# Designs tried in a protein design run: designed miniproteins, single chains. Part 68

Each design is a single chain, and the fold is of that chain. pLDDT is the mean over its residues in the fold that is shown.

## One batch from the design tools (miniprotein)

Design m2500
Fold by ESMFold2-Fast:
Structure m2500 (fold): chain A 90 residues (1-90)
Amino acid sequence: SRKELLEEGLRIAEELADPKLSDEERVELAKRASEFAEEAKGVISQKIVDLLNAAALSALMSVREKDEFIREKAIEYAKEAAKLLKEELE
């Protein structure tokens, strides 16, 4: 259902927003976020899909490049996605 997708997306976004994730956890969550975004496309808002994809890509790049600025951007995108997902669950 749409509600179950919103709840799953929120869990993924909140986990991906955790600054304490290991590199391995960040890569795994980024892949899960990307797969979820593809599944949720057309069911949830495109803005949320775009934010989850941006968070996933930035998270993967932050691990590859070992770049704290890209990591902070990944967390910002994930937090914004979580905020919008919470608003849709109201």
Scores: mean pLDDT 88

Design m2501
Fold by ESMFold2-Fast:
Structure m2501 (fold): chain A 96 residues (1-96)
Amino acid sequence: LEELEKRAEAGDADAFIQLGRVYLARKEYEKAIEYFKKALEIDPNNADAYTLLGQAYLDMGKYEEAIKAFEKALEIDPSNPMAQYLLKIAKEKLKK
């Protein structure tokens, strides 16, 4: 974790994604979202970061934010099966 924090401080987008994954696994969704957003500030075309951001929003019950994140992931990588699957779930949750 300390190594990931040092790499993130040096501007490594992947290190921010890995930190986000750690906090997502701990169900610390707000911290996870913050780290995924920092990764996207460095690398705005990272489909995996958008997919993970959407997953964090979905787990929080923020379905509209989750949909936007998954749609962004699919703009970058239209064939991403995880983003396609999770987008379908988020839309079903919003169906009233």
Scores: mean pLDDT 84

Design m2502
Fold by ESMFold2-Fast:
Structure m2502 (fold): chain A 73 residues (1-73)
Amino acid sequence: MVERVELPEGARPGDRVELLDEAGRLVARGVVREDGTVEAESVAPDEAVPISSYTVRVTSADGRVAEIRVAVP
């Protein structure tokens, strides 16, 4: 699956992406693509829990970690 996700500044193609719900539970994991989209896979392919906000965590190849919190309207 390819999904357009808000990324923290400095995210680069090939960086690992983790989407966490408001309780800090991992929802999806993927990688940043060259076009700025995220190719993500659901960690639990069961029914997704509705969330009002989520955290995007990006881990670069050099071990740098950046996080951004996104509110769902």
Scores: mean pLDDT 68

Design m2503
Fold by ESMFold2-Fast:
Structure m2503 (fold): chain A 70 residues (1-70)
Amino acid sequence: AVSVADQLLRRAQRLQDQAQSLSDDQRRQVVNQVVRDRFDTNVLMVQNGVPQSVIDSYSSQLMGLVDQMM
């Protein structure tokens, strides 16, 4: 669960760098996909008993990256 969240954060960071070459519509599609992937990962973290503070930290970091891409 935690390792999956780390992989999503790394993916979001890479997408942020690539977003400068994407159209507005393509960036929105990428952001929507990242948000969806984050939601699925959050469910897995809860099911595996990951502390809420850790979940909140990952969520905040991912949403911060998404905000920078928009």
Scores: mean pLDDT 71

Design m2505
Fold by ESMFold2-Fast:
Structure m2505 (fold): chain A 90 residues (1-90)
Amino acid sequence: SPLELLEEELKRAEERVKANPDDADAWFQLGWLYLLLGDYEKAAEYFRKAVELDPDNWLAYFLLSIAYRKLGKDEEAEKWEQKALEIRKK
């Protein structure tokens, strides 16, 4: 099923961050998978980690803004959306 495949991808991404906690792409993948699962708190947490390690990843800031909007945190969402647009333009 699609959910079983998503959970297996999640497990692999979790193993990647455990093996190399400085792998920004692995944290980004975790954020994306949790966003797909509807766990917006975890999605935001992992996207924050991804941008801390790779501050030039405009897409991670944009998806972080989406996660905050899903949580009803519109002010935080707007801040991250503006950050994403600023980085994308550079």
Scores: mean pLDDT 88

Design m2506
Fold by ESMFold2-Fast:
Order: C-alpha cells, then structure tokens, then sequence
Structure m2506 (fold): chain A 90 residues (1-90)
C-alpha cells in the first residue's frame, strides 16, 4: 500500500485522540462498550483516508481495560464485522 502523507497521519492522530477522549470519558459505559465505540470511531475516521490509497477494507483493533474490540469497515463506510473480546474465534 502507498504510505500515508504526513498531513494524513497528523489528521488521523488528532482525530484518534478526540475519538479516544469521547469514548473513554463516559464512565457509565463498560470497557467492552468503550472498546467497541473507540474501534468504530477510529474505523470511520480512517476508512476514507485509506480508501483514497486503494484499500477495499480496514480492520481496527482497540483495547480498553480488559476488553478488546475489532471492527472491519468497507470502502463505502459500512461496518461489516464487529467482534468483542475474541476477534478471531468464538
């Protein structure tokens, strides 16, 4: 895959921090829900950037406390898979 530009990387980094702050500041949510929201937010943020570089799908993994969420999003912005705490096997 072609490398991201510095501007694209900076945009993703700043957006990722904002998504993380929003997901992690809601203390009423479980770690599983925080991880899911974080992974979805990052996937939605990153998908249009990677689509410009020819990516058909993007998979994002996020961990909060003891919870891990894996989200796969297609180039059209549709979430095609969400897995929590066991991304590879049930």
Amino acid sequence: MPALSPEERDTLAVGAVKVANEALSDTSLSDEEKARRLAIGIAELAAPVYKKHGAERLTVRASVGDATAVVTIDKEGNIVEIKVNDPEAL
Scores: mean pLDDT 75

Design m2507
Fold by ESMFold2-Fast:
Formats: C-alpha cells, sequence, structure tokens
Structure m2507 (fold): chain A 65 residues (1-65)
C-alpha cells in the first residue's frame, strides 16, 4: 500500500540521517531529517508509534555523537 511505501521511505531517511551523524556530516543529517518529517503527515495513525520509536533512536544517536 501507499502507507507501506511512505513508512519504508521514512525508515530509510532516518537510517541515512543516523549514518550521516556517525560520519560527522550534520548538514546531510539535517537534509535527511527534513525529508523524513515532510513525509510523516502522509502516514496512517497506526504507523506513528513506529516513527516515534525511530526518532527516539535518532535522538539517542545525536546525544552519543
Amino acid sequence: SADEEVLARVEELIREAIKAIENGDLKKANEYLRKAWELVPQLSQDSLPRVAEMFEELGRAIKAA
């Protein structure tokens, strides 16, 4: 479904943002994060807890860097 495609894209963007943070590329990390946030409004309510968990992992990665 379209929701599955959007969720997969958000997951990919957050994963790429974490990789960019690990590489010290904060500009690329912010670009990926902005794209992920732009897609969030297209997701169903059922997908939001998963997205929240992924952003929590991103937040932990930022604090650890």
Scores: mean pLDDT 82

Design m2508
Fold by ESMFold2-Fast:
Structure m2508 (fold): chain A 105 residues (1-105)
Amino acid sequence: DDEEREKRIKEGRKEAAEHLYDITRESLKRKYPDLSEEAIEILSLASVYAFAKATGDEELAEEYYKKLQELVEKNREAAEEAIEVARELGEESVVKVLEEVLEKL
């Protein structure tokens, strides 16, 4: 049955998003030890948002986008730092998300 399959896929995407947030944050702290905590959080939230958008989870995307907007509004300099790191990593979707958030503020 397609409905039960879709529900399992959506639940798996939410679990993957939470795991992606934790892994991304931890990985960034190790790879970029001089990166600000705020930039790490912004980059991690943007990565999860991009993942949610790519998987079609609109509810999850809205949740993470709101968190991202609030943090970027308070820490615009950290958002610019996060964009630089995302470009170095080749994370084009993350760069686009962060630039869009900054433009809408």
Scores: mean pLDDT 83

Design m2509
Fold by ESMFold2-Fast:
Structure m2509 (fold): chain A 110 residues (1-110)
Amino acid sequence: MAVITESGGGTFAEGSTVTLTATASSGTITSAAWLREGPDGRVEGLISNGSTRGKGVSSRFSGSGSGSTYTLTISNLKKEDTGVYYAFATVILDGKPQIAFGEGATVTVV
């Protein structure tokens, strides 16, 4: 199976920008989605189809990417953005589609 590696997490100041990256170990990503799990365990959809924002999602969140690499950018960070961010992707490997997901990138806003 392809493995999705997430990077770019850490501790950030309010008002800063963070870019999270999802990279497929092999194959090509044809669609990526980003979800957030808050400290209360609630999961919300942020981005679908690489760049489409979910209903009610702030314009501070943007998705982009191509090939084996997709990114989530969060501008003007707020303390409420603290959580674990998960990438979900459809990866074509040896001509076959498969679903892969990342282990999560933790973002803490201070």
Scores: mean pLDDT 83

Design m2510
Fold by ESMFold2-Fast:
Structure m2510 (fold): chain A 97 residues (1-97)
Amino acid sequence: SMARRRAASLAAAAGIALTAAVFYHEQGKVDEAVRDAEIATQLAVEAARLMGNDEGAEKVEKLGQELVDAIRKGASTEEIVALGKKLIDAVNEAIDA
């Protein structure tokens, strides 16, 4: 279906944005890391909503907020990567439901 293909494309774009957020976090560039994490969250929420999964969208939004908060608090790269993985796993589960 076109909706599923669009959702998969948005989820892939969210993964790219998360990779950029981790890269900026490792460089100590908090504002850029937060921006890319927020972009990843918005793309992932849109993917879940395109598939009609409002519960999945809420879960992704909450994980995105936890990721942004962790970046702002200067959490370890390992924690940021783990939160990013949870966000990607959640959006993939939401679009596959």
Scores: mean pLDDT 90

Design m2511
Fold by ESMFold2-Fast:
Structure m2511 (fold): chain A 71 residues (1-71)
Amino acid sequence: SVEEAVELTKRFGEEALKLLDELNASEEEKEEVKRLAEEAVKAAAAGDFEKAKEYLKKAGEIVLKAKKKAE
């Protein structure tokens, strides 16, 4: 359902931001991931699951890049 997709998307955003905090990511990276997660939630709520996935993919790429910098 749309409600379940929205809940899952919010959960992803929360976990991504927690991980960025653990990685000591920049405030800029955290704000960008937060914005992408918010856009993904809006897209999911509108039933645009393809756009929601695109925003989540972009957020995930930022998290992966931050993890590589921490290595």
Scores: mean pLDDT 84

Design m2512
Fold by ESMFold2-Fast:
Structure m2512 (fold): chain A 60 residues (1-60)
Amino acid sequence: SPLVEPLLKAARFHLEKGEYDIAIAGAEAALSLDPQNKEAREILAEAYRKKGDFEKAEEL
């Protein structure tokens, strides 16, 4: 989907700013369009680790 790459870029941008909930929402939106997207899963895992949710990060 042409929307996946913009969503991933937005998610990374918010992740860099410490806006973890917005980064999670963007990466989840990318996964809804491309369920096998490795980059979206990596962004989610990093965001959950940064929030201290290590269990969710390990599932990704």
Scores: mean pLDDT 84

Design m2513
Fold by ESMFold2-Fast:
Structure m2513 (fold): chain A 96 residues (1-96)
Amino acid sequence: RESIVLASAASAAQTVLRELLKLGVPEEKAIEVADELFEKLYEVLSEDIEDEKKVFETVKKLLVEKAGVSEEQAEEIAKKAAEAAKETRRQLEEAL
């Protein structure tokens, strides 16, 4: 379970990093935001591994507050991050 939580949180954070870099957010700032998201998502998913809504809300809030992206951009990135976490969880649950 802990390995699935870690991998799912990492997958979501990596998705955010990639999307921020595509938007032209400086690498240093994108890494900082992704690292903070990994910590927050690890906590969220450790409490409830299936809480896709809280993953989405956590990502969206942090991106608006710290990444300097619009609410619309934050929402699209948060959807991708939540889906990445969910997909990683499914793949690892099938493999284990």
Scores: mean pLDDT 83

Design m2514
Fold by ESMFold2-Fast:
Structure m2514 (fold): chain A 78 residues (1-78)
Amino acid sequence: SMIISIRMRIIGSPDQMRQMGQSIRDGIMQIPGIISMSMRDQGSSSYIDIQMRGSSRDWGIQRIRQISSQYGGSSFSM
């Protein structure tokens, strides 16, 4: 089955990213069809890499976009 890879970037202070990162992780991991998620902190930014099942594409992408929009300053690529 197809796997879709998505990358999000969040911009903020390390403390802000620490506080937001857990909420974002919890929100993403609640999406059915998520295979994996990793978060890498890079000082003033953090990268979130997501793998999901292709069968969950349409609603999964919609939910990830909603989470991204909630946290402002995020960028989203697939």
Scores: mean pLDDT 73

Design m2515
Fold by ESMFold2-Fast:
Structure m2515 (fold): chain A 61 residues (1-61)
Amino acid sequence: AEEEVEKLIKKAEEAEKNGDFRSAATYYGKAASVALYKLGDEETADRYIQKAAELAQKADG
């Protein structure tokens, strides 16, 4: 479960580096889901969802 979050965050970071904010937002959103439902870590999930929302705003704006 933690490994899954780490892999998703690495993909999100790579997408950000390439300017693909849409994909980065998607990966952070998936990481938030895993953190919440598999790890029970609401604080980590909230951080990732906020980051995903910020990146989605950059993709759309």
Scores: mean pLDDT 80

Design m2516
Fold by ESMFold2-Fast:
Structure m2516 (fold): chain A 63 residues (1-63)
Amino acid sequence: GEEREEAKKELKERLEKLAEFVLKKHPDAKAEVKEVGDDTFVLTVEIDGKVYEESASVKDYLK
């Protein structure tokens, strides 16, 4: 429904803004936002050979 599409846009935008913030502070870092299915987005950040992940799901957002 419309709520699901709005939530997807908001979650993706939030993770993309976080990725931009990380890259601004660590220009040599890698940051990717991926939709991994089941309305779930994952931000993967690699800094100094360490990998960090942040996940966001529409199902959790709409609860």
Scores: mean pLDDT 78

Design m2517
Fold by ESMFold2-Fast:
Structure m2517 (fold): chain A 66 residues (1-66)
Amino acid sequence: KKKEERELAARATALAIRAIGALLDGDREGVREAIEELRELAEEAKAKGLDSTPIEKLIKLLEEKL
């Protein structure tokens, strides 16, 4: 479980960095793609019984910036 939590956090962080980069570039399509991947990751977390709250908060912040 802890290893899966760390892997999930690493994947979420990578997607967050990509999304922020797209936001800074004004690339709305890139931000949407990152949000879609984050949503998939959040559903995967829920299916595995892991805490998806940080990912859901990140999605919300990114959606507000679009």
Scores: mean pLDDT 80

Design m2518
Fold by ESMFold2-Fast:
Structure m2518 (fold): chain A 101 residues (1-101)
Amino acid sequence: MLRERARELGLRRLENPEHLLNDEEREILIEVAPESMKELIEKYKEKIKELEKELEKLKKLPPSKEKEEKIKELKIEIEIHESFIAMIVAIVAIELGVEAK
């Protein structure tokens, strides 16, 4: 069942931290995460969506130095928020892996 699969994934991460989680495995971990962590993930996903829309609007503007610098700033901010989501998923995996011991 979903929670048992999530514990198995958490245990695998503890035993082999080199194992990269795929998108399907990340979604399983998110689904079983505490509500507070799910809310944080959703907040960061919404922020990324807003930043991506701003990035697409900027890409449609004529080439300029200001445009290039703003695009770089937005890409960095997107990567930072994606890293926050990855950290929360990693924490969930570790907690579930500890439960599986």
Scores: mean pLDDT 78

Design m2519
Fold by ESMFold2-Fast:
Structure m2519 (fold): chain A 86 residues (1-86)
Amino acid sequence: QAQLDADVYLLGGIVAYLTGDYETAVKYFEKALELRPDDAVAHAMLGEAYLKLGEYEKAIEHFERALAIDPDNEVARRVLEEARKK
């Protein structure tokens, strides 16, 4: 099921992110978004991974997308503010 497969990739990305493998985290979050494009959590997590890689413009794009989907996503809002300062 696409929903379950997206959650598996999202979880894999989170594990990669927590272990400091930000490039692998990006790949897993991108796969999650291929299966579920309007996932605010996946966009926010992909933005955080790009922020760790120094890809600030890509990070900003994904945080803006996360907020467009879920305006109450405080994590995306805070990290977008930080990314804009860099």
Scores: mean pLDDT 79

Design m2520
Fold by ESMFold2-Fast:
Structure m2520 (fold): chain A 90 residues (1-90)
Amino acid sequence: MAEELLQKGKEALENGDYETAKRYFEEAIKVAGKITPEAYLLLGEAYVQLGDYEKALEYFRKAMRLSTDPELAIPIVAGALLAVGNLLDA
């Protein structure tokens, strides 16, 4: 189930296992009948932790396009700004 994969990914993020988190979030997106903005946000966050800021921005952009929830907009924008800042410092 996609929700179970998202939960496993979140646990991997909490443990600092960013590569495992990325794989769980990617699988959640693949098996989901409906892709949620949260799934893209979490995948973007995993890419930030892995140092792939261009991919992170791509997924934050996808999350923003799907999101109608103002509470999700804050972490999406924060993640995008962090990724942009790291690209400028690179």
Scores: mean pLDDT 78

Design m2521
Fold by ESMFold2-Fast:
Structure m2521 (fold): chain A 87 residues (1-87)
Amino acid sequence: GEEARRLGEEGIELGKKGKSREAGELAIEAAWLAERSGDAEGARLAVEAGMEGLKSSGDDRKGLILAIAGALAGIGALFNSGDMRPV
């Protein structure tokens, strides 16, 4: 899924810029698209976007929650996109 990878990469960059909410939201969307397309690389990028959002969350509790959700969704998509179906 080209779209999953694009969103994951954008989420990583936003997380590095301190935009934890946007990074988490893009990580969630990237994970969902990666799981639907069986794209392990898209899922991996979604995990990285969630982790970067987590690092940049600071006092943003909503950003923290979205980043955690994105990272977990990416992990789930990663396991469901390869020979680990079903997990």
Scores: mean pLDDT 80

Design m2522
Fold by ESMFold2-Fast:
Structure m2522 (fold): chain A 70 residues (1-70)
Amino acid sequence: DEAEKYYKLGLEYLKKGEYEKAIEHFEKALSLLPEDDPRVAEIYAYLSGIYSLLDKPEKSVYYREKALKL
């Protein structure tokens, strides 16, 4: 599963504090996952947290709202 590969890589980079790489891999996973996959809501929550840490509040809010809507 190519989506699972990118999802796991995103989690690994997030654990290492490599936020830009985590975002890249999470965005790749999102492009491969159907919108009703439970990992989509989890990825949105992770992206919201990462963008908050990077001081990008507009993107943080955007992904938080996406995660809550699912």
Scores: mean pLDDT 86

Design m2523
Fold by ESMFold2-Fast:
Structure m2523 (fold): chain A 86 residues (1-86)
Amino acid sequence: MAEEAGKAIAEAGRLVAKALFEKGEAAKGAGLAILGIGAGFGLETRPEEKDGAVESAQAILEEAEKLGNEEAKKAAEEGIELAKKV
């Protein structure tokens, strides 16, 4: 579960970053990609601190919703639900 949750959150961050790069917001996109990857590693190495990963995934979800990126939104929602079950 932790590995699956981490991969979903990292993928959500990657998709949001791609959309932001395409809009010329490369710095913001890079930050959210790093946030997603970091949340994934946090869940895999410290699953007892999953609340931080959920917060990161929620931040990515908010940006996905602002961008109208349904694929990123789905990945973030899946990551949140999986992280809560860790």
Scores: mean pLDDT 81

Design m2524
Fold by ESMFold2-Fast:
Structure m2524 (fold): chain A 77 residues (1-77)
Amino acid sequence: MEKELEELKKKLEESQRLGRDIVAHMDRLFAEKGNLLSISRALEAGDEAALEKHVKNLDLDERGRRIVEWDRRQVAA
């Protein structure tokens, strides 16, 4: 029974680790897009000053700028 309990514990730990890895990947994506989320919130609130600050802080390449413009159109409509 001890071997079965150890194997069960390992399976639970592996399952938890996989879940944490997924969350860590999501956290990285959210960290990378954290400024975009801040921009989205500023747009929703109609806070143009905050929006301008967050956009300036993104240091976006052309692709990132297009995503921001797309979000602006979704909120502004």
Scores: mean pLDDT 63

Design m2525
Fold by ESMFold2-Fast:
Structure m2525 (fold): chain A 92 residues (1-92)
Amino acid sequence: GAERAIKEKNILLALFFAKYLLNQGKYDEAIRVAELILKADPNNVRAYVLLGEAYYKKGEYDKAIEWYKKALSINPDNERAKKLLEEVEKKK
């Protein structure tokens, strides 16, 4: 129905905004937006990947690994999460 479509559109816009913040170096702000997305949609794989990328860019590699593994626990076929997990493990 309309309520579901509005919610899905709002989550998509929030994901774009979080990615924009991440690209601007606003990592803590990107984390907050991703956490709000996960409060509304706890299985949102893209939000978990964004959390991992934000922590990776902050140099918090252990937290980045945890969030990428969480994304893969929900969707094992997520190619971006697999690639980013391999990348962060090489930095340790």
Scores: mean pLDDT 86

Design m2526
Fold by ESMFold2-Fast:
Structure m2526 (fold): chain A 60 residues (1-60)
Amino acid sequence: DLEKEIKEGIEELLKKYGIDVSAEELINNPKLAEEALEKMREKGLDEAILEKVKKIIEEL
């Protein structure tokens, strides 16, 4: 299931940057998604990757 694999990938990325939130929570809460992306940016995640992650969350 591609959707499941994408969600697991997002959760692994979030965990790597110290964010304890599920992909499901991000999809259902735009404010939480914005805060998570901002934290990843502050921790040095590349801007091009941030844009891709944002688009993926919006599509789920």
Scores: mean pLDDT 78

Design m2527
Fold by ESMFold2-Fast:
Structure m2527 (fold): chain A 57 residues (1-57)
Amino acid sequence: SKSEIHQEILRLIGEILRLIGELFDLELNGGSEEEKEKLRKKIAELMKRLRELSEKY
């Protein structure tokens, strides 16, 4: 249903924002390039899922 899609979209937005915050903290505190790249890839995957769900909403 549209309601279920809406709830999933909000959940994904929350996860993306949390991961962006983690990436920002790693950039500021000198995290490894490997850790930053893993976060960037995870953010990209969630962003793709968000786009796909938003197109169906």
Scores: mean pLDDT 85

Design m2528
Fold by ESMFold2-Fast:
Structure m2528 (fold): chain A 84 residues (1-84)
Amino acid sequence: DEIEKLREEVKKLLEKLPKDTELDLSDVSTDPRDQRILEVALAIWALLLGDEESRELAEQVLKESSDEEKLEALKFLIKVLKKV
């Protein structure tokens, strides 16, 4: 599954970075589609960091997301993490 492979790539990139690494999301447009991909990306990021306070909301966002949205969100996270 490509989603699982990309998720593992994000996790490996995260493991190479300090836990206090700030994700630069300032360049994301206000376009609704880009904002949706950002929302899904932030949900994946919160779950990977083990943020218990955001877990329920993050799980709901992911449950309501399409596979295409998850793929785009994971690709976005990988792209951002590789720029650090």
Scores: mean pLDDT 73

Design m2529
Fold by ESMFold2-Fast:
Structure m2529 (fold): chain A 77 residues (1-77)
Amino acid sequence: ELPTGTPEEQARYYARKASDLLNEGKYEEAVEFARKAIELNPNLADAYSLLAEAYQKLGKTDEAEKYRNKARELNPN
């Protein structure tokens, strides 16, 4: 059982860290932290969007498209 708030808070923290790293140009580290966010909360659409952006910046367009589509499935807005 996941404790209330702790895994979600950690997932949001790692997603925010991935966003910060992406803005700093640290794309491989951004991938690592976005993956950690997804492991803690596999329904966090924002983490998939960040992972897709990091892969796009690394020139891994196939991976970027895959995770962008996953983000849209979880949040179709």
Scores: mean pLDDT 82

Design m2530
Fold by ESMFold2-Fast:
Structure m2530 (fold): chain A 67 residues (1-67)
Amino acid sequence: LSEEEVRRIAREAAEKHGLTDSADVMRVTQAAADTARELQPHMTPEEVRKAARESADKEAARLAASR
């Protein structure tokens, strides 16, 4: 999973949940990046991509709910 792909996944999740603050977008990006980094040695690229998307969406939803 490339850094650009992680950023795209995070941006899509943030946009879906209406997050426009740069700090929130960074938190979502970090969640996706951390998940990808942890799972890449143990999973297929497609499984890592799915997990990163789920992690980004969960973090974005959490941040949106804390408004």
Scores: mean pLDDT 81

Design m2532
Fold by ESMFold2-Fast:
Structure m2532 (fold): chain A 55 residues (1-55)
Amino acid sequence: EEEERRAEEEERRKKLELEIEAGILYLKAAVLKVTKGDEEEVEKLVERARELEEK
């Protein structure tokens, strides 16, 4: 029973980690847009964040 709860908690943690990583990538894209204005790099970061969210 504890192993089943741990597996669910681990899956939930992994999903949360992916969501946090996607959020960090979106934040990095926003900072890059304000500081360097590199639209191509910004688009690449946004695409990576979207991929992580789809997982």
Scores: mean pLDDT 76

Design m2533
Fold by ESMFold2-Fast:
Structure m2533 (fold): chain A 72 residues (1-72)
Amino acid sequence: SAAAETLAGAGAAAGAALLAAVDRLQELRPSETPTLEIELGEKEVVATVTAGDARAVVTGDGATGEVTVTYE
């Protein structure tokens, strides 16, 4: 149960970060349609959001529960 709670928390954090990234790119490029690419790995999830020339990469580490967001 503790492991399931940790995984659920990490997933919620990654999801919140992804939504925030989408919102930010929509504000930066309001005329562009955001596109989403998700790569599922054994130990990490990488989601890339692109709107025109703006890009955000959200990485969730399944081992540590860390979520990072990089804007380009």
Scores: mean pLDDT 75

Design m2534
Fold by ESMFold2-Fast:
Structure m2534 (fold): chain A 63 residues (1-63)
Amino acid sequence: SEVDARRAQAIEIARLKAEAKAREVGELISVEVEQVGPTTLRATATTSKGTLTLTFTLPESLA
């Protein structure tokens, strides 16, 4: 569906932003994106220099 496609796109954008930010910190080892609330995505990126967590907001239409 269109909603599922937009949700998948939002998750992928969150992942790419987390990877870009992680690469500023150190060598990227892994990244995980999870929906932790109705309108909230959490991306956890692990690097050679430590782990960082980024939060992104989903539009209400994707909740």
Scores: mean pLDDT 80

Design m2535
Fold by ESMFold2-Fast:
Structure m2535 (fold): chain A 60 residues (1-60)
Amino acid sequence: GPAAEAAARAGAAGDLGGAMAAASQNWKTHGPEGAREAARAAAEAGGDVAARMALYSAQQ
């Protein structure tokens, strides 16, 4: 969805803040599963382990 796509763009750019914002939006709609989906999208788009961990931690 749009939040996952935004997270992917942020992850590819190395923008952790943008990725976390996208995860927060997805949390509002789908809770923790939405946040994890956004974190996965960021990692798959070329985000590093730190980007994925930051998104995951922000939603715990």
Scores: mean pLDDT 67

